# Designed miniproteins, single chains, continued (2), part 91

Each design is a single chain, and the fold is of that chain. pLDDT is the mean over its residues in the fold that is shown.

## One batch from the design tools (miniprotein)

Design m7348
Fold by ESMFold2-Fast:
Structure m7348 (fold): chain A 67 residues (1-67)
Amino acid sequence: SMREIEAESRAAMAVIAAAVLGDKEVLEEVTRLANEALEAARAGDIERAERLAEEAMELVRRAREEL
């Protein structure tokens, strides 16, 4: 339950961060990963949700580095 909420929160934060970057392609890919994380969380696959949320956050980190 708490881990599910945390994964969903991380996915949402990644989307917000990607939107702030102003890179449309990065925003689209981060949004795709975030949606997959939410679907995994709803299905009760917490490990998959956590992994996908982490991938979304890592993509944002890399995009910031490529500024």
Scores: mean pLDDT 84

Design m7349
Fold by ESMFold2-Fast:
Parts: structure tokens; sequence; C-alpha cells
Structure m7349 (fold): chain A 59 residues (1-59)
């Protein structure tokens, strides 16, 4: 049914969001480990994840 298709699509979107959020955490932690302050690490991690999200949308 249409509702089942929408639920499946919502689940796929949630899984993709979870993946990108985990990637963000990993990148932020990595930047902090090499000496970036928390704000700078967050900004760089966000920028990289945003590029990845756009690349995924083009696939």
Amino acid sequence: TAAEIEAFNAMSEEERKAYLEEEFRRLKEGFIRVGFDEELAERFARAIVEVERRVYELR
C-alpha cells in the first residue's frame, strides 16, 4: 500500500540521517584529536557531511 511505501521510504531516510550523523561525530572527534577547538572541529565536520549529503542526493 501507499502507506507501507511511505513508511519504507521514511525508514531509509532515517537510516541515511543516522549514517550522516555518525560520520559527523567521527569527523568532529578526529579534528578535536589533532588540536582543533570544538567550534572549528564542528564547522569543518558539518561542511564535509554537507558535501557528502549532496553527493548522495546526486547518486
Scores: mean pLDDT 71

Design m7350
Fold by ESMFold2-Fast:
Structure m7350 (fold): chain A 58 residues (1-58)
Amino acid sequence: SREEIKEELAKRFPSLSDEEIDEIIDIAEGLVKVGAAPEELLFSLAEMLAYAEDKYRG
C-alpha cells in the first residue's frame, strides 16, 4: 500500500521529509498510471526517485 511504501522510504531515506516522500510517491504513481512503467515497479520507481532526491540534497 502507499502507507507501507512511505514507511519504507522514510526508514531508508531519513533525511527526506514526509512531504518530499509523498511527492516522490505521487510522481511514481503518475508514471505507472500513464503507462510509463508497470504497476509491479511502483516501489522500485519510488525508491529510485527518493535516492535521486537524497543524493541531490547531500
Scores: mean pLDDT 79

Design m7351
Fold by ESMFold2-Fast:
Structure m7351 (fold): chain A 76 residues (1-76)
Amino acid sequence: SSEDIEAEKEIEKLLEETQKALLAGDKEKAIELLRKAEEKTIAWLRKKYGDSPETQKLIEELRKRVEELIEKIRAM
C-alpha cells in the first residue's frame, strides 16, 4: 500500500541520516535517529502484522539488535 511505501521511505531516510551523523562524529545525533528508526519500524510491524507472538518476537529481536548497535556507536 502507499502507507507501507511511505513508512519504508521514512525509515530509509532516518537510516541514511544516521550514517551521515556517524561519519560526522555526532554519536548522540546518530543514536537519536536510530531510535526514531526503531520506533517507526516497530509501529509499522504492529500495523502490518498485528499483535501476534511472531510480531512480538520480531520486535524483541529488533530492540536487541538496536541496543547492540547503540553500544557499538558509544564505544567508537
Scores: mean pLDDT 86

Design m7352
Fold by ESMFold2-Fast:
Structure m7352 (fold): chain A 102 residues (1-102)
Amino acid sequence: MSKTLSFKLSGVDLRESTLGWVRQRPGEPLELLALMSHDGRLVWYAPSLQGRATISYDAEKNTVYLQLSDLQPEDTATYYAVAIPVDGGPPVFGSGVQLTVT
């Protein structure tokens, strides 16, 4: 089983931002999952994802995506897209996307 999470960010230019995803599992702290450089050339993924994740974006739709493959119960969390402007402006967070895996 796989799932693609998507979030449209507003008020920020994704082409001029470091893009990422964070999650919060029930009762756990925020966990950084993925970061992508503004030009898409450098990508980092959390070792906890075990190679199951792919981050991407669509600049025309101003939307960030996270695809998770081989879904596990531990993937149950609220997921947040984030954009960090390269000019040093404050991070912009999307509202949370709930994922439940049974």
Scores: mean pLDDT 82

Design m7353
Fold by ESMFold2-Fast:
Structure m7353 (fold): chain A 89 residues (1-89)
Amino acid sequence: SLVEELRRLVEAGKTPEEILDFLVEKGYITEEQREELLKLLDSLDNREFVANAGILLGVPVEAVIQLAKEADKLPKTELLARIFELRLQ
């Protein structure tokens, strides 16, 4: 499953950029979404990243709010994985 593949990439120490490249290759996001997510990763703090990435990917607002509360405690790679896990649920 994508969730299991994402967890393997996080455990292997893959960068957010490498994870996004994988998601494009598998057809889970577009090239345009990849570029926008990279821009958000580089320019925003963790909470702002979760909010903006959640909107971009169509994650429910309630799930975005809950993840944003914990965002400062987590690395951006983990936040990226959790956003995609929430999108798939």
Scores: mean pLDDT 85

Design m7354
Fold by ESMFold2-Fast:
Structure m7354 (fold): chain A 81 residues (1-81)
Amino acid sequence: SEENKKFFEKVLEKVEEMLKEAEKLYKEGKLKEARLEAEIALGLLRIFRGVLKVAGELTEEMEEKIEKLEKKIEELLKKLE
């Protein structure tokens, strides 16, 4: 539905905003805050993917977008080790 598509885009926007904040915190040397933000973003993205999968609404296009965003967050978390 259009509502489900808008909800999906809103959740991805929020996770992307959190990733950008984490990257900003990392550049500012706020490593603990950057890690926390990135970990919360990853957690939300994984919960959201699970909800879509259980609902039978996880499309290949959605899965690809989620996987790309997960990889970006995981790459940032590796820099924070």
Scores: mean pLDDT 84

Design m7355
Fold by ESMFold2-Fast:
Structure m7355 (fold): chain A 70 residues (1-70)
Amino acid sequence: MSEAQRLIAEAVGRIIRGIGHELDKDLEAAIESYREALELLREAEERFGLDMSEMIKLVEEQIKKLEKEK
């Protein structure tokens, strides 16, 4: 697996964890998982020129929604 593929796979894994935490109503843990996913997506975009803008936007919007629910 390339480094770019590794970063994307880890980001997706953190998004899945965030969804799991939302289902458990652990909003703080969900937000933390989504923030970790954002860092990985941004790193992939900066280092490898991958267009992650849509995924980044969706994750950022989800974090903002959960912050308002707390």
Scores: mean pLDDT 84

Design m7356
Fold by ESMFold2-Fast:
Structure m7356 (fold): chain A 59 residues (1-59)
Amino acid sequence: MKEAVATSHYEAKSPEELSIKKGDRLLILGRDENGNYIVELLSTKQIGVVPAEHLKVLK
């Protein structure tokens, strides 16, 4: 299982993206066609796409 933590705030720019704040814990589910992460936000169970530069992979 892959975990990540948000290293910065990110605001979703499309319905497919997920808004995150620094320190949020996420599960990595996969990657999209552009190399962004498909993630689940552990606190809300929301799923969406986040650019890789805003995440640190932990596990």
Scores: mean pLDDT 79

Design m7357
Fold by ESMFold2-Fast:
Structure m7357 (fold): chain A 68 residues (1-68)
Amino acid sequence: MSEEEKEFLKKLEDFIENGEGDEKTKEVLKEILEDPEKYLSLSIEEILSKVPESGHELVKGVLDLLGK
């Protein structure tokens, strides 16, 4: 991973643990980080259906980082 990708993941982990935001978005992001292979096998539409619209950009960014 690049330095920028590592920095993004650190900020994402901090958001999941300490940030204010939607709990469903945080749960999905945590699951993606813990089991990326499982989530990479799902369609983007399926993953986004678990998350409110406000979380879609963040989830898409994480999936792009993971090569989806």
Scores: mean pLDDT 73

Design m7358
Fold by ESMFold2-Fast:
Structure m7358 (fold): chain A 66 residues (1-66)
Amino acid sequence: ARLAADRALGEAAVQAAVDALRASPGLDAEALAEALREALRAAGLGEIADEAAEEALARMEAVRAA
């Protein structure tokens, strides 16, 4: 239950980063991914922070390619 809930929160945070990049294409995707990692660690979600940051970066790069 906890891991599934943490994953859902991580997915929502990843989607928020992607939406921010769509709204402001000049944003630094690497800086956004690092901010996401730090925010998740500060929220006590360090176990998923690195994976969520990598996922966010990959999705943001896909948005730039589209």
Scores: mean pLDDT 77

Design m7359
Fold by ESMFold2-Fast:
Parts: structure tokens; sequence; C-alpha cells
Structure m7359 (fold): chain A 108 residues (1-108)
């Protein structure tokens, strides 16, 4: 089948490198060549500073890889960040990794 289920996870780290928040999307079914946009909300400590957000997209089908094509982070309130990721399903070669990771920053 030329489809996969993609799950997107966003993990936030403070300036000390400690994990402070994580959120995972519902699974999204994509055919090869399709893209989907996923929005995740992270609740961060209300401590001012820089937070590194790592976004990982994982494909359930080893023949299809999930490629993150765009990531944005928007501060929507004290300690609240919306992470928006666009993911595309692409055919994977045998033995190729079927996940991708991108990073974005948020300043509170």
Amino acid sequence: AATTTVTVTATAYDEAGAQVASATSAPVTLAVGESATVTLTLTLPATPGYYRIEVTATSSNPAIKAVITEVTARVTGPGRVEVTATVKAVAAAPGEANSSTAAVGAVL
C-alpha cells in the first residue's frame, strides 16, 4: 500500500537542556506525495528565556518516510506555544530512516 500513518511529536528543552514539555499528534494517514499540517500546543514554564523545540515526524510504514518541510512556533500566552509542522510522505529506499527531525526556537 502506498500509504503510511505519520505521528508528530514536539519536545521543548530549556537553556540548560532539560526537557520541560512534550506533545504528540493524533496519527495522520498520508499517501506518497501528500502533505499534512499538524498543530501541537506545548505548555512551558512561565520562566522567561529561550526554549529549543525539537519536532520529530515518524512514519509507521518503512517504505515511506515522513519529511518535515516547515516548522513554526508561536507564543500564544504565558507559558503556551503552538508548534505547527508540515509533513510530507516520500518513498523511502530499503534501510533508509523513515523519520525526520527539525528544530525551532521560542522566546518567552
Scores: mean pLDDT 85

Design m7360
Fold by ESMFold2-Fast:
Structure m7360 (fold): chain A 57 residues (1-57)
Amino acid sequence: AFKNAGNEAFKAGDYEGAVVAYQRALVLDPSDNEALNDLKAAELKVDPSKLDKLFAK
């Protein structure tokens, strides 16, 4: 599952890979709030400046 792949990448410090995997999980299941929260955490780890784009509209 993409969410499991994202969790493994996140644990390995591959935050970019985690972001991609969580994004794919959310495309398949947009109601997966856990994957959404994990995606936001991974995006913040990759580049804190992305926080503005992720949370501010």
Scores: mean pLDDT 72

Design m7361
Fold by ESMFold2-Fast:
Structure m7361 (fold): chain A 65 residues (1-65)
Amino acid sequence: SQKEILEEAKKKLKELAEKYAKGEISRDEFNEEAAKIMKEALEKGLSEEEARELSEFTAQVLNSY
């Protein structure tokens, strides 16, 4: 379902942002992996509307560190 795809992608993005905040990965590595997570979600059938929510979530998580 859309909700399951979105929630899984959000979980991966949050874990990725936590690694970035801890200095375990670079900003370039974060950007590459975040783009991969988005691409995989879209390939699984995530709609453009839900993809927008995922992008907003990514910005929100980064602004929390």
Scores: mean pLDDT 81

Design m7362
Fold by ESMFold2-Fast:
Structure m7362 (fold): chain A 63 residues (1-63)
Amino acid sequence: SELLRQIGQLAKEVIEQGKKEGLSDEEISKRVVERLKEEFGIELEVPKTLEGLERKIVAALLK
């Protein structure tokens, strides 16, 4: 729960910043995946959509 909260907070911040910069969903997803690897050691394939990113994060944390 604490880890999920921290991951959610990081993802939210990167998504908000990326949207302000006018980045595509793919570029934002790439930045989130890179930050998750750096901060939490979680490796994910870069999804094409933000919806796909949410699903991959939830799937990784449920196992």
Scores: mean pLDDT 79

Design m7363
Fold by ESMFold2-Fast:
Structure m7363 (fold): chain A 80 residues (1-80)
Amino acid sequence: SERIEFFEQAYKKVEELYKAGKSREEVLNELRTLAEQASPEVREVLDRLIKTAEAENFTVEEILRMVKLMLQYEKEKEAA
């Protein structure tokens, strides 16, 4: 699944940045770059995630948790 593959890439990237102690802005910029490379449907989901993280002032840890939940949701949806 293209959706699962992109969310796995997003999760791994955010996890790497989190472990490296990168800022929220750096994490959000990397997610924006991934969104630009995604299909229109996946881009819409990632853009919404980024906007929510900005609006709610999510920490990098909270962003990582959000991406993990989205990845889990996509895996469960495809398995059903």
Scores: mean pLDDT 82

Design m7364
Fold by ESMFold2-Fast:
Structure m7364 (fold): chain A 107 residues (1-107)
Amino acid sequence: MERVVRTLTVTLPGASGRELLARVKEAVKEALRELGFEIVEEEETETSARIVARKGDVVVEVELEVIAEGQVQVTVTVTGPDAATVANQLTALIVERVRAAGGTVVA
């Protein structure tokens, strides 16, 4: 079964700590919902979050970690059929959602 990993650095000015994490997490959740994924697991600490979502035989795991003031590292792992296509679509939607929220993304 195919497995693909993508890493993004998200910068969101004017947000810090838990609020920063919550805003980036919401962008990720919106992107997953837009692609028709069901969120099956969610874990959060003050500085990190993990989301697991499923659609048919495809599993997506997204890990978020606050790495600096205003910066979150987002690691997207996709396992299943067409994993590369799904990872690319999800990454593009996350970038779009982050930019709509006033942020920037480096992949």
Scores: mean pLDDT 84

Design m7366
Fold by ESMFold2-Fast:
Structure m7366 (fold): chain A 66 residues (1-66)
Amino acid sequence: SSEEQLIELLRQLAAALKAGDTEKAQQLAKELQELASKMLGKKVSVTEAIEIASQIIDKKRAEAGL
Protein backbone atom coordinates (compact mmCIF):
# COMPACT_ATOMS: atom_id res chain seq x y z
CA SER A 1 0.00 0.00 0.00
CA SER A 2 1.01 3.64 -0.39
CA GLU A 3 1.01 4.08 3.41
CA GLU A 4 3.38 1.10 3.87
CA GLN A 5 5.63 2.44 1.08
CA LEU A 6 5.73 5.90 2.73
CA ILE A 7 6.70 4.35 6.11
CA GLU A 8 9.42 2.23 4.44
CA LEU A 9 10.83 5.31 2.64
CA LEU A 10 10.99 7.23 5.95
CA ARG A 11 12.75 4.26 7.60
CA GLN A 12 15.30 4.08 4.74
CA LEU A 13 15.82 7.87 4.82
CA ALA A 14 16.54 7.78 8.58
CA ALA A 15 19.05 4.93 8.03
CA ALA A 16 20.79 6.79 5.17
CA LEU A 17 21.08 9.96 7.28
CA LYS A 18 22.52 7.97 10.22
CA ALA A 19 25.07 6.35 7.85
CA GLY A 20 26.07 9.75 6.36
CA ASP A 21 25.02 8.59 2.88
CA THR A 22 24.05 12.03 1.55
CA GLU A 23 23.41 10.82 -2.03
CA LYS A 24 21.04 8.05 -0.88
CA ALA A 25 19.37 10.41 1.64
CA GLN A 26 18.69 13.01 -1.10
CA GLN A 27 17.19 10.35 -3.40
CA LEU A 28 14.98 8.92 -0.61
CA ALA A 29 13.86 12.41 0.51
CA LYS A 30 12.79 13.13 -3.08
CA GLU A 31 10.88 9.82 -3.32
CA LEU A 32 9.20 10.45 0.06
CA GLN A 33 8.17 13.97 -1.03
CA GLU A 34 6.84 12.72 -4.41
CA LEU A 35 4.82 9.88 -2.85
CA ALA A 36 3.35 12.11 -0.10
CA SER A 37 2.43 14.77 -2.69
CA LYS A 38 0.71 12.10 -4.83
CA MET A 39 -1.18 10.67 -1.82
CA LEU A 40 -2.49 14.11 -0.77
CA GLY A 41 -3.09 15.44 -4.31
CA LYS A 42 -0.98 18.52 -3.54
CA LYS A 43 2.68 19.55 -3.43
CA VAL A 44 4.26 19.04 0.01
CA SER A 45 7.76 19.76 1.35
CA VAL A 46 10.16 17.05 2.57
CA THR A 47 9.47 18.18 6.17
CA GLU A 48 5.70 17.84 5.60
CA ALA A 49 6.22 14.39 3.99
CA ILE A 50 8.17 13.23 7.08
CA GLU A 51 5.37 14.58 9.32
CA ILE A 52 2.72 12.73 7.27
CA ALA A 53 4.67 9.44 7.42
CA SER A 54 5.07 9.86 11.21
CA GLN A 55 1.31 10.52 11.59
CA ILE A 56 0.55 7.34 9.61
CA ILE A 57 2.84 5.33 11.93
CA ASP A 58 1.05 6.83 14.98
CA LYS A 59 -2.37 6.05 13.45
CA LYS A 60 -1.42 2.42 12.72
CA ARG A 61 -0.07 2.01 16.27
CA ALA A 62 -3.33 3.46 17.69
CA GLU A 63 -5.44 1.14 15.48
CA ALA A 64 -3.39 -1.83 16.78
CA GLY A 65 -4.03 -0.74 20.40
CA LEU A 66 -0.43 0.35 20.89
Scores: mean pLDDT 83

Design m7367
Fold by ESMFold2-Fast:
Structure m7367 (fold): chain A 72 residues (1-72)
Amino acid sequence: SFIKEIIEKVKSGELSMEEALERVFEHHGADAKSLTKNTMGAYEATGRFYIATADAKFKPAIEDAEEVIKAY
């Protein structure tokens, strides 16, 4: 699956976490640059994935991004 391939590439060092998150958000048709920047900022500050959004359409993209972060 797409997410498993991204996880494997992060574990191998082929993709950085930022590159992996950008690809996940792009796959879901989300604002990839904005969401990646927000996610990395939250992760650097707290050690946790957190995006404050009022739009439920981002939930699948956030869930897949969390799977990548958990696997790292």
Scores: mean pLDDT 73

Design m7368
Fold by ESMFold2-Fast:
Structure m7368 (fold): chain A 78 residues (1-78)
Amino acid sequence: MEELARALEEAARRLEEAAEKLRELGFEEAAELVRRAAELLREAARAAEAGDLERARELLEEAQRLADEAARVLHEQL
């Protein structure tokens, strides 16, 4: 589980960087959605570390929904 938690924490850091870049480019709505997805990935990492794989799964599904919404918003702005 430590390996999964580490991977999720790394993914969260990368999404935070992406959110900051999107904000710099003026895509504020998409940036907030990506930032929220990063928060959920960190929460999923903590759940995985605690052995709560069902909770980690739920949080991953929620993060994916936010990522899909961010992609939709970006498509509408481009």
Scores: mean pLDDT 84

Design m7369
Fold by ESMFold2-Fast:
Structure m7369 (fold): chain A 62 residues (1-62)
Amino acid sequence: MIDEEEIRRALLDMAVGVGLVAYKNGASLEEVEKFVRDVGRKAGLSEEEIEEAVKRLRERME
């Protein structure tokens, strides 16, 4: 059985992927970061996990 926390983390990873596609299609870095943070907060992730996801997003965009 998949744990709820594992599902929440998978949703955040999907949000990062969607954000990268949006950025490639002209969305600003600020809009993409806001989207990832909003999804993480709504999914009930900690601020630490959300910031780590944003850090990974930034690394993939460099």
Scores: mean pLDDT 77

Design m7370
Fold by ESMFold2-Fast:
Structure m7370 (fold): chain A 57 residues (1-57)
Amino acid sequence: MEEVAREIAEAFERGDLDRAAELLSKHFGVPKEIARQALEEAKKLGVTPEQLREGLL
């Protein structure tokens, strides 16, 4: 689980929201479109990659 959370956070940090949403969908069972919207909102709110990783653990 930590490895997946780290990979999602790294994708988020580099702006690869499609990859981050794909991993969220595959490992956490959320629809990819919903995951993408949540990541866009997190980015607008200034959520850091570290905070995102912590929230997934």
Scores: mean pLDDT 80

Design m7372
Fold by ESMFold2-Fast:
Structure m7372 (fold): chain A 79 residues (1-79)
Amino acid sequence: PAALAKEAIDAILAGDAEAAADALLAAYEAESDLTEAQAAEAQAAVLAAKPAFLADPERIGAALRAALERAAARLAAAA
């Protein structure tokens, strides 16, 4: 659900790559059941994070990469 996307964004902004990876994987699994309203909430969360991203794009980029690598490793281990 959209709340997981917001949780992932908040975790990335806080530098918590493990929490961000968990939230991203949960959002990925829930994506097929995402309603239009939940998709709109996820988009709003991304837009709300934009000023923080622009303030420190290298830190945010590194945190996002770390979260995605952790999520990918977990998916690969499960395969």
Scores: mean pLDDT 67

Design m7373
Fold by ESMFold2-Fast:
Structure m7373 (fold): chain A 55 residues (1-55)
Amino acid sequence: LEKEIEELRKKAKEVFQKAKEAIAAGDEEEADKYMEKFRELLKKIKELEKELRQA
């Protein structure tokens, strides 16, 4: 669980960085795509964190 959460956090950072770059470039479509992926990763992290706390 902890290792999986750490991997997802790394992916989230990478995707968020790409979203920031797209925002800075004014590319709203790319920014939206990366933000959507970022939200999906955050949801998975939250689910795994909840699982870890309940276990």
Scores: mean pLDDT 79

Design m7374
Fold by ESMFold2-Fast:
Structure m7374 (fold): chain A 58 residues (1-58)
Amino acid sequence: MADLERGEELFKIGEEYYKQGKKDEAARYFRLASIHYRRAGDVEKAEEAEKKANEAKK
């Protein structure tokens, strides 16, 4: 899969877990999304995903 598409998929899964109160799972998926966004060269989306991972882990 293209890294951008994979990042978007993982980000969506993270959002779903966050809404369910599964913050540890949400943080994990947001971190994975950030990695894939960085590989795709989308720094802004990577930073947004990292921010959400940090918010979920706190």
Scores: mean pLDDT 82

Design m7376
Fold by ESMFold2-Fast:
Structure m7376 (fold): chain A 94 residues (1-94)
Amino acid sequence: MSVEEAEKLIEEAKKLLESEDPEKRLEAAEKLLEAVKTGNSEIARKVLPLIEKLLEDEDEEVRRAAHQALFVLSHHPDEEIAERALKLLLESLK
């Protein structure tokens, strides 16, 4: 996947995050997870705040998908991104 394709996934995810339908918000989380697999630091920085929002979602499956995305981000080659993702994971366990 190209960086351009990842940015398009992020824009599509932003629209789905506004939905009252948890299935659409779950789809948003899945698109964000796909985008971060590029390993690109700028893409990961754009995704982190959106994943942080999904951690507070009312739907358990949406929160679970967000945790999966943070786990991937905690292994990111950029140390700053990996550390921020790990911190969010630890805070979400409360």
Scores: mean pLDDT 82

Design m7377
Fold by ESMFold2-Fast:
Structure m7377 (fold): chain A 89 residues (1-89)
Amino acid sequence: MRELILRIIALALRAIGLEFEARLILERAEGRARELAEEALELAREALRKAMEALEALEKGDIEKAKELMKEAEELLRRAEELLREARE
């Protein structure tokens, strides 16, 4: 159980970091880079919501729901990271 809580916290912190990174890119970005950063920002925000929902599910004892939400958050974060890498090039 402790390992799941720590993983959810890590996902939430990662999402917050990506949101800040996307915001910094948006301050100067134009065209395609801006579009990629805007998409990444939305994905990071959704990932944070999923991580928080996973924590709530875990508190209610729904371990299977928590794991599914964690998987969804991980996929959203992976996509956001890919978009931000492309935006920085």
Scores: mean pLDDT 88

Design m7378
Fold by ESMFold2-Fast:
Structure m7378 (fold): chain A 72 residues (1-72)
Amino acid sequence: MKTSEELKKQVEELAKKGSQAAQEGDVEKVREYAEQIKKLAEEAKKLGDEEAYKFAKQAYRALRRGAESLER
């Protein structure tokens, strides 16, 4: 099972990749990375890790907003 530290690290890596995809205008990739972060957020929630959950949730929302801006 993933540790809190491992979850946070994976969220950081996916958030960086998602931000790069957003700069490239690749909406599909931004959404893909956002969905992966969402899965990590749900995993953190199941573990009771409030810090990791909030961090992942913020990253997910940021990437989702970026994807929406690129579509409009």
Scores: mean pLDDT 80

Design m7379
Fold by ESMFold2-Fast:
Structure m7379 (fold): chain A 104 residues (1-104)
Amino acid sequence: MDELAERVREIAEKYGLPEQGELVAEFLRSLKLSPEELDLARAIADIAAYTFGLSEDQRVVLEAALLVGLATGNREKVQEAIKAVFNGDLKKALEILAEAVRES
């Protein structure tokens, strides 16, 4: 989890979203999900990245979106974030994920 959280923070800083990145990263570090749920989110993100030719940054933000979805149940926001990832709009995806975390 710490590695994923740090990568999300770094990506967010790259897009000028340090506060949103820290919020999502801290949320990910605080998650009380099972090892099986963590493994499944990573596997789904890896398969999607392989299948659709996503960048590593897109894969990382997609994994974060899946974990936020599992923890918050905010399906609508997570769907919007995932669509933004697939469109290459990581700034929008990170803004939406930060909103989903604040609403939980």
Scores: mean pLDDT 87

Design m7380
Fold by ESMFold2-Fast:
Structure m7380 (fold): chain A 81 residues (1-81)
Amino acid sequence: SEKLKKLEKKIEELKKKIEELEKELKELLEKLKKAEEEGMSREEILKLIGEILRLIGDIIDLEKEIEKLEKEIEELKKKEA
């Protein structure tokens, strides 16, 4: 069905966005790990933590949207069976 294909495509697009955000998160976590060795100020560290927390929030929101869409797909498949 056309509706099923659109939902599956939306999930794949959201999964790609999560992969991009997870890559950014990994890079920021590596920066945080090196923060003391690189002589970062407390203010710079707090800003970095803020960026990390924002990315985690964005990932969680996208994962919730995927879960909602996956439930819609499962319900559509059950109605067609």
Scores: mean pLDDT 85

Design m7381
Fold by ESMFold2-Fast:
Structure m7381 (fold): chain A 57 residues (1-57)
Amino acid sequence: SALSEQLRAVHQALNDGEISPEEALARTRELAKQIPDPVVARVALAEIERLAAELAK
């Protein structure tokens, strides 16, 4: 779905250094509110939070 593609794009952009960790978290939290699958929502948030923590200084 478009929503799942947007979530993957945010994760990829953060991993590639195209957006800040704070921006990635904000975008993912907003998208997660619209995810019909609660497991996918939880995994997406956990992955971005973990990646953001690794990249943040």
Scores: mean pLDDT 76

Design m7382
Fold by ESMFold2-Fast:
Structure m7382 (fold): chain A 65 residues (1-65)
Amino acid sequence: SASGERVHRIMVLLSEEPGYLSVAEIARRLNLPRSTVSRYLRALERAGLIERSPVDPTLYRAGAR
């Protein structure tokens, strides 16, 4: 499904980056609307699959392993 493919692309991108990425940067790199990316990131954060920065709520990274 399109949702599954977008989730996979976001997770791969975050896992390959050593630091935080903003909603805007993820949207630019994946060529998706910011509103779409923001919605997926919130769902992934709620599911415990990604982490939000404690000092900047616009920044996300892969969860600690």
Scores: mean pLDDT 82

Design m7384
Fold by ESMFold2-Fast:
Order: C-alpha cells, then sequence, then structure tokens
Structure m7384 (fold): chain A 60 residues (1-60)
C-alpha cells in the first residue's frame, strides 16, 4: 500500500530525476529506489521523482 509522507526540508531539483519539494508538501511514496532514496509523487503537482528518505516524514 503506498505511504503518504510530508517534506520536512526543501528538496531542490538538481537533476532530471529529482522531485522538487517545499517544506510541508505531501507526497505519495511509490517505491524504494535504495536505502536512502524513494520514488515519490507530489500530490500538489502530480510530478514524480527521487527524494532522499531523510527529507520526508512518513504519515500514512
Amino acid sequence: MPKLAVARLPSPKTGPDDLALRPGEEVEVLEEVDENNVLAKSLKTGETGIVPKSYLEIIG
């Protein structure tokens, strides 16, 4: 079941696969890419990209 998370820190888009997030934005965690990164979908924009797990707080 996909998990909901909130961005704790700003995530800049530094590469083509990165997801840009502002603090407080909600995302759906789709998949774990590795131990430190997830593939997430922004609930605000619908865009998908890679976010470090440490930038997110899991809420659901």
Scores: mean pLDDT 77

Design m7385
Fold by ESMFold2-Fast:
Structure m7385 (fold): chain A 56 residues (1-56)
Amino acid sequence: SLLGLSQAEAARRFGVSRATVSAWNSGKRRIPEELLRLSIERGVKELVEAVKKVFP
């Protein structure tokens, strides 16, 4: 688990409620780890591409 420690800080960082972080941590709600990682990498890449297209 990335955030083995501070649920409140994780909630702030991800922009979700503490209940959601608690559900992830307890396994009540599952996160596909590799899919989440790929999604983040994809999102960052698309953001950079979009910025480059608008700002030469």
Scores: mean pLDDT 61

